# Designed miniproteins, single chains, continued (4), part 37

Each design is a single chain, and the fold is of that chain. pLDDT is the mean over its residues in the fold that is shown.

## One batch from the design tools (miniprotein)

Design m13253
Fold by ESMFold2-Fast:
Structure m13253 (fold): chain A 68 residues (1-68)
Amino acid sequence: MAEAVGKAPKGGGGSLRLGAAEAAKVPGVTDARADVEAKEITVRGETAEAARRAMEQGVRLAETGLPG
């Protein structure tokens, strides 16, 4: 299993949680969590590529409010 961590400094607590929830829906992702205090989304997946792609989508949603 691989882990990816992305920073979303412009994301609010609700947007960070939504981003993590969206990342969790990506195929190959096993876990996704938002750390509101650190402004980070952490994604675990079956491969480093799956985790990274899901993390990038979650971070985008957290900062823009729109799914990527």
Scores: mean pLDDT 78

Design m13254
Fold by ESMFold2-Fast:
Structure m13254 (fold): chain A 88 residues (1-88)
Amino acid sequence: MAAIERLREAMRNEDYEAIARALAEATGRPELAEELRETLELLIKKEEGVELSEEEEKRLEEGSELMERMLKEVREEVARARGLPIVE
């Protein structure tokens, strides 16, 4: 099964470790799975109202930028794979 399908299933199940791994695999960067997992854990802490340290805030900012770029790549690959242009 394609890495994108694994990402969709992981998101549906709220399995953050599986989300991180599947996103890294879908973008061809499996070595980034651990960094993405750490970023997601920091996002959860912030969402739950936990005050992050300066170092954690910096890691979250850097990791969020990485995750946004990877999600954009996945969206572009999905659009290409479907062979149909998505237009507004």
Scores: mean pLDDT 73

Design m13255
Fold by ESMFold2-Fast:
Structure m13255 (fold): chain A 73 residues (1-73)
Amino acid sequence: SNLLKIIEELLKEGEISEEEAEKLKKLIEYLNLDDNTSREQVKRILEVVRERLRPLPEEVDKLIKEAIELSKK
């Protein structure tokens, strides 16, 4: 999967921790993101998740959708 490749590249580059990589994998599955999702969009999703301590699933979904929409400008 292109999305998994992006996550593994970010982990290899030291941009994310192993814990963050696992969380991103789960969020991608939860949101049903496809292989058309760009590396920039994945990084925006990560930044949004990092800014919120223990967000609720509904709040996480909203923030990630907002980050994706901002990346499509």
Scores: mean pLDDT 67

Design m13256
Fold by ESMFold2-Fast:
Structure m13256 (fold): chain A 94 residues (1-94)
Amino acid sequence: MEATLAPLSPEERERLLNYVREAIKAAKAGDLEKAEQYVDEVKEILLSRATDEAGKKYSNAVYYRLKAIVYERAGDTEKAAEYQKKADELIREA
């Protein structure tokens, strides 16, 4: 698998990292709705950079990985494990 995503600019990468930080902060505060909104923003950025089908699968894998982190920080370890499993399956298929 040689190409999955077009390169992010430094500015886009900083925006993506800021959305990830805000999602984790919201999850820690118990605001899962806000946390999921930030994770959706990350997914949109990654999908906009997907150049092929493998890139779309990879973007969805990152999305599920972030959902797993969000639910873990919120204390929902069962949902965190479920989303981590989905991310791992997509990475193997990509």
Scores: mean pLDDT 79

Design m13257
Fold by ESMFold2-Fast:
Structure m13257 (fold): chain A 65 residues (1-65)
Amino acid sequence: PTKETAAAIYTVGLALDYGIDAEIRIRDGRIEIHVKEKTKKVEEFLAEVNEYLKSLGLGEAVLVE
């Protein structure tokens, strides 16, 4: 798998651990996260995802409400 695929798998797992209902996609080499509402919990989740993405040399995730 590519770095993007590995990052998507990690992001899905992390969303489950946070208890967030999110749809994870890969678009134009970036992780795209679709959520119903941007809550503080979603912001904390996004920050943790972005730390992991940075460690892989990937761009920040795109959040879509």
Scores: mean pLDDT 83

Design m13258
Fold by ESMFold2-Fast:
Structure m13258 (fold): chain A 63 residues (1-63)
Amino acid sequence: KLEEVLEEFEKTLKGIEETRQAVDAASATASPEDAQLIRDTVNRDIERALKESLEKLEKALKE
């Protein structure tokens, strides 16, 4: 059902926003090297999660 897939996508986006806020907070108190490593690692995970969620949404929209 499209509504269920959309809710899952919204949860993924909210989780990503919360993760980005947490990363910004952690990066502000970490060393520059650690801050960059944290950002790079989390950004890769975010991109992967978004790609998977977007593919699922596209399939639901196309049927």
Scores: mean pLDDT 78

Design m13259
Fold by ESMFold2-Fast:
Structure m13259 (fold): chain A 71 residues (1-71)
Amino acid sequence: SSALAIDPEKRARLLEALREMDEAIKKGLEEEEKARERFEKELAAEFSDREIRLAIAEYVAERLKELLEAL
């Protein structure tokens, strides 16, 4: 077997793993859409556009810090 070919058995296992990942991504996207709709309908009615913008900036900054600490 060449370096350019995937073993048929390894390929079958990889395809199954990709299938499981695809299902997890699909579920994640559905949950994100629900959370986004809630944010727009419930939280946007309670908070000003500026407050929402500042909260997003703070959240992004915290996530970036976590990512940098993981490196």
Scores: mean pLDDT 71

Design m13260
Fold by ESMFold2-Fast:
Structure m13260 (fold): chain A 67 residues (1-67)
Amino acid sequence: DDDQLRQIRRQLQQLIDQYSDDADFVARLQQILQLRTISDIRRALQQMIQQYSDDADFVAQLQRILS
């Protein structure tokens, strides 16, 4: 739904702003923002959790967005 898609994109933009000094996190989140559906975004975030599993704080932020 457009409202849910708008909400998740807003949450991702806030996360980009929060991690603005980490170029890798910003680049990955920017790529996810280009996705057109909430399902694609949620799947990409799940993959990102696996990719960055060593960063507990970042993983927790992604898990909050997925909740």
Scores: mean pLDDT 83

Design m13261
Fold by ESMFold2-Fast:
Structure m13261 (fold): chain A 66 residues (1-66)
Amino acid sequence: SLKEKLLAALEKLLKQLPVRVAAQLLARGVADYFNTEVPEGLAEEIARLAKVDLEEAVELAIRRSE
């Protein structure tokens, strides 16, 4: 599923990059997938949630972009 692919991508990004940069890349990738603009503040919300629950961070990114 898209969620599983994005979760794996976010986990990989977080091993190599600061959480804010990983969140920005995820936000852009999801927006590009849905052919939409990156919602204002989405990367910051993803970064916040990624500290608590990676799955919720990915679910938020999908819901805000679709």
Scores: mean pLDDT 85

Design m13262
Fold by ESMFold2-Fast:
Structure m13262 (fold): chain A 77 residues (1-77)
Amino acid sequence: MLSPEQEAKLRAIFAKYDTDGDGTLSPAELAAALADGMRAGLFKPDPRLAELIREVQATGRPVDYAGFLEVAAPFLL
């Protein structure tokens, strides 16, 4: 279960990169959001997360907030 602080930070990152306001992140926006979360110390420095960021940029699939949480949740500190 996410702490209120972790959820607030993840929602802020999602909102920051959801530039068109459609409730989804493009592959580039998702990759940027994950990288921002790593810099903010929300995620552990896991090689799988770094590879996932690269794969997200390559695959071209948008995600909603729930999809963003599913992708990010295994890497939360």
Scores: mean pLDDT 74

Design m13263
Fold by ESMFold2-Fast:
Structure m13263 (fold): chain A 83 residues (1-83)
Amino acid sequence: MEKLSEEEVEAAAAHLAAQLASLTPEQRQKAVDLLAQELHSLVGYDPQVDQLVDQLRDAALAGDTAGVKQQVKKLLEKLNEAL
């Protein structure tokens, strides 16, 4: 029925937040930029997705793991709506 369940979104957000937390600030920025490029390939150019990616980048560079998880969850929810 749904392409992504809420449980899958929570698990993916937690996993990605943990992965980003293990990277250096420079690597986190590059990873977020690559994620933005991949999202554009999946859903096209969406200013709301770009805004959420920018917020994710800010949280990742600040080392805010909770903020990273929250922004990843919002991105996955937005992607699920677009698909």
Scores: mean pLDDT 73

Design m13264
Fold by ESMFold2-Fast:
Structure m13264 (fold): chain A 77 residues (1-77)
Amino acid sequence: MTAHLTVDAAEAMAEATEEEIYEGALRAFKLAKSMGFDKVVVTLVGGSEEERERIARAIKEAAKEAGLEVEVTVAPA
């Protein structure tokens, strides 16, 4: 099964460090995998290109550690 998630890049970076984003994503992905999900599609909105790249990197690393397939997309501003 595939889960869909939307993340506001500016809001995420204002509220959390890269480490906190990674930890949160890792917990969420481990939970999703335990529930039978095998893939997560994450859509990044808002923020700067740099903010979106930082979040995308943390999300991809967390998914690899959790053993989930991840696809990260960017919605136009």
Scores: mean pLDDT 80

Design m13265
Fold by ESMFold2-Fast:
Structure m13265 (fold): chain A 100 residues (1-100)
Amino acid sequence: MSEEEKIELVVNEILELLKKESTLEDLEKIVELIKELFNLTDEQAQQAFFYAMEAAARGRELGLSDEKIKEIVKEVLREFLKNPSEMTEEKVEEIVEKLT
């Protein structure tokens, strides 16, 4: 599976999570998926999930389509994976603004 295919798999799971009443177990499953697919630490996987959810929530607040939200969340994950320590909430907002 390519890195882009892994990113798309994770983004699709996050978007499905947003469409339903989510349990703590649902959240834990996505964090574990991120950890396994990208060989991250628990802390990095949790941070990746947090920033992806922030991006998706912001896209929904702005009334963006599911397709556009998917594009934004994919970009947030791509940027996080390049350098996890450099990702911030401000950078997530920059990506949302750039792709809107």
Scores: mean pLDDT 83

Design m13266
Fold by ESMFold2-Fast:
Structure m13266 (fold): chain A 87 residues (1-87)
Amino acid sequence: MTLEQGVENLRRLAAALREEAAASENPEVSAKLAALAEELERLADALAAGDLEAAEEHARRAEALIAEIEKDPEGAAALRRAFARAS
């Protein structure tokens, strides 16, 4: 996988997460999915700019959000759908 392909994959995943956030009837899950999409877009932007320090920070924030979202069964299901659509 090239850096360009990685950035494109992150942007596709962020878009899929925004769709899941918009479709969620649970406002807590919706907010966390939207926040994860924002962190993945910031990660993609940092990687495209060659800002590895910013990329590491946004990656850590994304990982923390994924862990929180996975605690909710509805959130976990939404993550699986988003990852499947982005791959």
Scores: mean pLDDT 86

Design m13267
Fold by ESMFold2-Fast:
Structure m13267 (fold): chain A 58 residues (1-58)
Amino acid sequence: SPDNQQRIKQLQQSDQQVRDDVDRRQRTMSPDDQRILQGYQDTNRTMVNQRVQDIQSS
């Protein structure tokens, strides 16, 4: 449906904006903080992919 396509597009755009912001901020972070943030990003990517699939299945 058009609503599902719009929601997926918004999620993907929001995810990309967060990644761009994180990449910019990581330049000033310690290596330990960068490793922690990488773990959170990996988890978030899995959750976003699952959510997109759930929306497509609806």
Scores: mean pLDDT 78

Design m13268
Fold by ESMFold2-Fast:
Structure m13268 (fold): chain A 94 residues (1-94)
Amino acid sequence: GPLSKETILRLIGLALRAIGIEFDARLKNDPEMAAAARRLRDLVMRVLNTDTLSDSSAEQVIRLLDEAVRALEAGDVASARALLDRAEEVLEAA
């Protein structure tokens, strides 16, 4: 069904954090970090543009994206990529 206001605000927050990480990565010449941050932002936009997700699927994707952004903030691009892969699998299965 349609996403709740609270869920939309959580997704917007994740997108803003991803934009900040991408900008910082560009300044540090870290192309892998920048690419991972862009991918996180793109997945947030996919969730925001999908009105057919169940509440369960949406919550699962948001949890994975929240873990991915924390991994990126910690400098762990490899863990972030694995979490983004899982988020994409859940989104495609929904």
Scores: mean pLDDT 87

Design m13269
Fold by ESMFold2-Fast:
Structure m13269 (fold): chain A 107 residues (1-107)
Amino acid sequence: MEALEEALKLTDNPDLKAVLKAAKESAEYARNVLKGTPGAVYVSAVLGAMQYILTLDEERRRELERVVEELLKKHPGNKKVQEAAKIVRQGMAFARTVREVEAKAAA
């Protein structure tokens, strides 16, 4: 959660800010309301990121990938930025899986 807050302060990209905020709100709900384990809180952060990423078009998703890579390059060795980037990238991976399942169902 501290990792998501750190990344939020360091990025100016509106979609990355929204993804990080969605991940944080999902994680905080899992921790504070559902009293989830650290693993359940982590999964909830990834699912929160995924939900926002699913609202983005293809161009905005490519831009988000680029911005995450740039954030990592600007803050080498920042473990909090690395953790936040991992959450966003896992959310992207789950969003791809969701789209593949939906595409197969439509075929």
Scores: mean pLDDT 84

Design m13270
Fold by ESMFold2-Fast:
Structure m13270 (fold): chain A 114 residues (1-114)
Amino acid sequence: MEAEERGRREAREGGKIATEAAKSGDGEKGYEGGMEGGRIAARGAVEAGTAAATEGTEEAKEGGIRAGREALESAQEMEKAGKESGDKKNYFGVSVGAGIAAVAAGMAIGTALS
């Protein structure tokens, strides 16, 4: 339970970092912050999914799925903010970060279900 909740918080925090970086409108800040936030969200989702699979309880599986869902929602918010930034470098970095978070979210959910 603790590991799944921690992973969910990391997924949310990573999305927030990337979204705030995108909203800066700065190419460099959006690029760096978008990628960093995406990595944090991805790490949180994978850790939660792995913990859920290791524990093997229905409760732990739900926690892993929730963390993956949070990472996916963070990825969607990041991509929207990147598109709205109006800067191509900002959007590129944020979009890559969002892609990493979304892939990790899918892996976390799949791992939690196994």
Scores: mean pLDDT 83

Design m13271
Fold by ESMFold2-Fast:
Structure m13271 (fold): chain A 57 residues (1-57)
Amino acid sequence: DLEKVRKLGEEYAEQARGMSLDDQLKLMDQAGDSQPSGPNGNIARGMAADAIAESEQ
């Protein structure tokens, strides 16, 4: 569900704070892998990408 995916996005943002860009991109892939295939996986990847972009600012 979306609430669970949102929490994963926050956790990935925390992990991304000290990481290189390549590692941050791998976290986006991991977000998709942590969810079943389908819309939740795509949403998790998008949320992780947004969180990572914010951490780069």
Scores: mean pLDDT 62

Design m13272
Fold by ESMFold2-Fast:
Structure m13272 (fold): chain A 63 residues (1-63)
Amino acid sequence: SLAEQAWQAAQAGVEAIRRVAERNAPVLPGEVTIDVTRELIDQASDEQLEEIIQGGRAAVATA
């Protein structure tokens, strides 16, 4: 489902950012975070879910 893809993308993005921050710590810990919760994803519209997916993928690409 779109919500499942959005959740997976958001988790991957957050994990990628956090791991990069940890490897380069203490330079910029927590500077780049994605404020996404499962509850938000469950309540999000299809357009919002697509934005979350794109945001998560962009975060992974940055990492």
Scores: mean pLDDT 61

Design m13273
Fold by ESMFold2-Fast:
Structure m13273 (fold): chain A 63 residues (1-63)
Amino acid sequence: SIEELIEKVREKIESLKDEELKEKYTKELEEAEAILKDPNASVAQKIGAKLTIIGIELELELL
């Protein structure tokens, strides 16, 4: 589920030694989560937020 992915991504971010990358990814994840929790967000915006979270996960796999 997307909720499980968010938890996994958050744990990976928290384990990062690079403080600048940690802050960057934390901000991006929080912005995506805010869209997913927003009842006024469109279906397209929520799909975009999910893709952002997947993108963060892929970027973390490359570190």
Scores: mean pLDDT 87

Design m13274
Fold by ESMFold2-Fast:
Parts: sequence; C-alpha cells; structure tokens
Structure m13274 (fold): chain A 63 residues (1-63)
Amino acid sequence: MVELTDEQAEAVARAYEEFMKTLPPEKAREAVVRGVQEALARDPNPTPEEVIDAARKAAEELA
C-alpha cells in the first residue's frame, strides 16, 4: 500500500466524493485506487493534480 502526503490524501478524498455522484461507491473507490496506482507508475512523487487526473481517467473507464 502507498503512503500518501496529506495534500495527496485530500485530493483523493475530493475525487472520491466527485465520483460518487456518477458511480456506485465500489466503482468510485476502484477509480481512486487505480488513479493513485497509475500516477505513481508514471511519477514516484505525483502532484495532487496528477493523482486527480489519473483517477478521473479511471472513473471514465469504469462508467
């Protein structure tokens, strides 16, 4: 499991709330997890925006 900074954790929480408006809770959680993993695969220290963008892409694929 990945240790997130407080700023990255806040970005993840905001993305999760956004996704819960369009996706079931389980898919919203999966989108956030996939987004974090994809962002970390691209950059070992991703910005909050990079995490949100990756999570949004995952959410679109799960919609």
Scores: mean pLDDT 76

Design m13275
Fold by ESMFold2-Fast:
Structure m13275 (fold): chain A 70 residues (1-70)
Amino acid sequence: SLEEAKARVDRAYQQALALIDEMPVEEAKEFVDALYEELKRRYAGNPELQAHIDKRYEELKKKIEEKAAA
């Protein structure tokens, strides 16, 4: 279902947040970009889920930018 798919994306987001906190900035960028590409491929053709994935990707990028600025 859409709800189950969103929950799966949210779990991936939570795991990514924990991992990027411990990674160098460049590795975090590569990891987040790879995750984004995989999720966009997996859920291609679902506009609502694509938008949800895009939102989570932007949140992760912002966290990496904050880490880079520190």
Scores: mean pLDDT 84

Design m13276
Fold by ESMFold2-Fast:
Structure m13276 (fold): chain A 100 residues (1-100)
Amino acid sequence: SVEEAFRAELPEILAGIAASLKDLIQALKDYKEGKVTKQQVANLTVATLILASAAAMSGDPAAEKILELVREMSRAFDKGDVDKAIELAEQALKLAEEAL
């Protein structure tokens, strides 16, 4: 099944999510300091959403929660709440690292 295929790849996808979230957290902090553009944060957010969506295809509850947190992070950033976006990204990273 598609779910079985994504479940086999889940550890590699979770490692990719953790790396992407670390880059995204740094970009959010740099954005708060005026060091990077909104577009650079948006590009990293899209990359993270693609990986999180792939992980969620496994049906794993932790992967589904990571996708939810990344979506909430994206919404917080779009509203200009950079601190909330950082908190949500850090929560997603913790879940990704704990699921490895």
Scores: mean pLDDT 89

Design m13277
Fold by ESMFold2-Fast:
Structure m13277 (fold): chain A 81 residues (1-81)
Amino acid sequence: SGSAERRIQINADMNVRLVEFKRKRGLSGDESTAISRDVMEDVIKLDEQLRADPSLSDDQRIDLIRQAVDDKIAALEKQYS
């Protein structure tokens, strides 16, 4: 599959993990919405920046996006532990 399909899968996995995180912590309403929005906006901004960098391959861009998602979710889990 192409890089577009891999990005779709990363986004799907991120959404599942955020839903699980929020349910586990009993987060709802405005706080729940803000958490998902902040993570999504940061990932979108990163993808835009990485796409603009001609020194990076698509594989490197995808790996960096996956790492950013992992880091953001880990930071949220630490914040809410």
Scores: mean pLDDT 86

Design m13278
Fold by ESMFold2-Fast:
Structure m13278 (fold): chain A 70 residues (1-70)
Amino acid sequence: SLEEKIDELNLLVIKAYETIKDEKKKKEILKIYEETGEKVTKALLEENFEEAIKYVEDGKKKIEEIMKKA
């Protein structure tokens, strides 16, 4: 569900913030999180739940990639 995907994204961001020491990487992750939130909000206002889920999954993948390089 969208709610479960959003919860997974939120937990990933919290984990990233706790484990990454590099402030530049933290800011990059927070920027992706913010941009993802904006896209999800727009999709939900347009009642496009499938697009909202896709944006959450895309954001999660981008954050995971940064975490691997940190």
Scores: mean pLDDT 84

Design m13279
Fold by ESMFold2-Fast:
Structure m13279 (fold): chain A 79 residues (1-79)
Amino acid sequence: MKTLIDYLLEKYGIDREELLKKVEVTEEDIEIVKEFLELTDEEKAREIARDVREVELLKELGYEIPDSILSELLKARGF
């Protein structure tokens, strides 16, 4: 099933594999997500941190990504 991120990547002609090579998730990003969402599952926190970084990278590349996208991604992951 295509995710919202996959739809955006196809719409703008971005290769997901190339995007993933540029996405760097730090331990600080994971800890921030864990504190904000009160998560103990590191793997789930890492996946959410990656989603956040992917959206930030798309905005830095000049794509008009709505701020609501992060909320929609969190909702899709059960938050």
Scores: mean pLDDT 68

Design m13280
Fold by ESMFold2-Fast:
Structure m13280 (fold): chain A 65 residues (1-65)
Amino acid sequence: GQALYQEIAKHDLITEFGVSEEEAQEAIEFIVEANDVEKGAKYLVEKFGIPEKEARGLAEAALAG
């Protein structure tokens, strides 16, 4: 994927959802490694309590490029 989309998703995790920079980095790495929107969204919901719709959008964004 493109680093720019991953950085945008990471930034949104930090600024909109209050996730630490280190945890946001780990989340993006997990999503990219999983390469599955459903698994990525589930990680964000279970670890950070991000609503399912927003979590799915973040996972899709991170995997888009």
Scores: mean pLDDT 82

Design m13281
Fold by ESMFold2-Fast:
Structure m13281 (fold): chain A 75 residues (1-75)
Amino acid sequence: SMLVQKLQEAIRKAAEEVSENPKSKSIAQEYADRLIAALQKGFDELLKEIQEIYEDDKEFAEKVGEAYQKTLDDL
């Protein structure tokens, strides 16, 4: 699905944008991997994973949420 591909790209991009140092980069890559794995299971799992990350890293979750919304709006 083109939507799934665009969401994967958006998640990876969000991880790069919040990566200011090697430690935050490692954490952001872990979050991106978790979100991509959830997306492969379905949108409900993706939204649940975003919510869980939001409690730990609000900035990362907000960027991913924005990318998700923009991808849906472009359909």
Scores: mean pLDDT 73

Design m13282
Fold by ESMFold2-Fast:
Structure m13282 (fold): chain A 87 residues (1-87)
Amino acid sequence: SKKELLEKAIELARKASDAAFSGNREQAIRYFEEASELAKKVDTPLAKEAAELFDRAIQALRDGNYVEAAKLASEAIKKLEEGLKEL
């Protein structure tokens, strides 16, 4: 269901944030990529916005900008949480 996809995307995004906080950039990127893919499958405006924010967080991590990546990931998670409430 769309709800299960959004819940899994939130779970993966939180794991990505934990990995990034621990300095594990490659693991964080993998989890954000998975979260972005799941959000894209939901096909709702909030999920699409979250996926774009995850893609930007991945780029920030590749650029070494952990603070920016954390901010973008937090915004994406909030959009997915609001998307869950609207289902």
Scores: mean pLDDT 88

Design m13283
Fold by ESMFold2-Fast:
Structure m13283 (fold): chain A 60 residues (1-60)
Amino acid sequence: SGEEDLAEIRSFGVRPGSTGEAVLKLERYLREKGYTDVKEDGVFGPDLLKALGKLVESYL
């Protein structure tokens, strides 16, 4: 996995286990990009991790 490919995502300041407005903004961002499986719950869970994995693959 490329840590460098996640630099833009890190700009949201969130990681697995994070909660709150920053996570909610990232979830909404991914849904707008077509990752509709992402839940807008403000919790960085497995659904968000899966969507980020797919997004990273799109950069590779």
Scores: mean pLDDT 70

Design m13284
Fold by ESMFold2-Fast:
Structure m13284 (fold): chain A 77 residues (1-77)
Amino acid sequence: LDEAAVAERARRLAEELLREAEKLAAAGEAEILPETREQALRVAALEAVLEAAREAGLPLSLEELHELARRIAERLL
């Protein structure tokens, strides 16, 4: 996996998640908390790693997925 490419994918996914959260907050369906951006980045990093591994046909363990996702999230924070 190319970590830089995965990080870019994670950044885009986080932006999408934050836009959805903001729309829900505007409708009164959710609340934007100070940590919402960090949580969105962490979720996006895990999704980006899962998608990249699936596309590359790489069977990663849960530990490897978690470790890589954590590294990607740290690059974006």
Scores: mean pLDDT 78

Design m13285
Fold by ESMFold2-Fast:
Structure m13285 (fold): chain A 87 residues (1-87)
Amino acid sequence: AEELIEEARKILKEIAEKLLKFLRGEIELSLEELKELLEKLKKALKLLEEAEKLRPLSQEEQDLKASIEYAIDKIEAKIKEIKEKLE
């Protein structure tokens, strides 16, 4: 469980600066960059879900999972918006 959570945290650390700037509206990302962030966030979420099957998540780990789910929703909404504008 701990190893899965550590791997999820490692993924999040790699994308943290770009993700935070995007969520704050400080930068605009290309469709490709949004897709790359989405895949990394989904991988981190899957690792936390697998960890949760092995033991209950702590409050901090649950808050982390909720933050990832929120970020995924925001990125998916932005990808949809961009695709609709290109068609």
Scores: mean pLDDT 83

Design m13286
Fold by ESMFold2-Fast:
Structure m13286 (fold): chain A 134 residues (1-134)
Amino acid sequence: NIEKIIELTKEAIKLEQEAIKNYRQLGDLVRQYQATGDPAVAQQALDLLREDAKIEAEITKILQEILSLIEDENSEVYKKTKEDLTDETYTYQELQRMIAENVIPSVATVEAAIEHEEDHLKKLEENLKLLEKE
């Protein structure tokens, strides 16, 4: 069911764009916290971190559903989706750890997260083009 795979891929793209936006906001809050030491800013950063964890969990579920619908496990779409799922699962676990330990990430870790999510977005956009080229 190619139509359902396209639909889910578009949903994953939107969630990745939302994650990138939230990580950029998190970076701004982390820089503000470094400058001020304001506990209210730290709380806002933790709230965004929790929102990112929810988005990562939603992306993970969508990627799992996409993989379940693809019959050819040797397809480029399947392989890229599986790679994204592996990476997203790891990211989700790290976010959950930071939240549980009440740890504010460094600017460098937020910048790395943005690069990671931008790579996931590119793979999803490539998959969408492969699915729609017919």
Scores: mean pLDDT 86

Design m13287
Fold by ESMFold2-Fast:
Structure m13287 (fold): chain A 72 residues (1-72)
Amino acid sequence: SKEEEIAKLTTELAKAIEEGNLEKAKELARQIAKLGGVDEEELIKIVEEGIKKGNPTKAATEIYLKALEGLK
């Protein structure tokens, strides 16, 4: 399901943010945005903030919830 795929990608996103890998995190955010029907730029801003503040779990959780809300 899209929900299961979003959960998997969000777990990978948390790791990318923790590693400070901006390129990987942005790519994962774009994939999540497409699945959830959410604006890519909105999720990318959350990624950038998560890396800047060192809060991978918070950023990934916010992205997960926004993507689920975008599912119908």
Scores: mean pLDDT 86

Design m13288
Fold by ESMFold2-Fast:
Structure m13288 (fold): chain A 79 residues (1-79)
Amino acid sequence: VDRAIQLLERSLGGLDLENAEVVKETIEKLRRGEVPSDEEIEKLEEAIEKLKVFDGNPFFDSGRNSLESALELLKELRS
């Protein structure tokens, strides 16, 4: 859980305001000991897809990589 929170926090620097808000909500839920819902996982996957249009930009690539790693850990927490 702590590792997923750290990766989500690192992704915030490479996201737009709308996607940063979704990530912040997910961090708050994890800090409360709640598991993210299917809808929250879907929103995070959507954020990753939006970042792919900036592929090759180191700023957005860094945010996307951190978010992808966090999403993998969150999916493991739900299985």
Scores: mean pLDDT 72

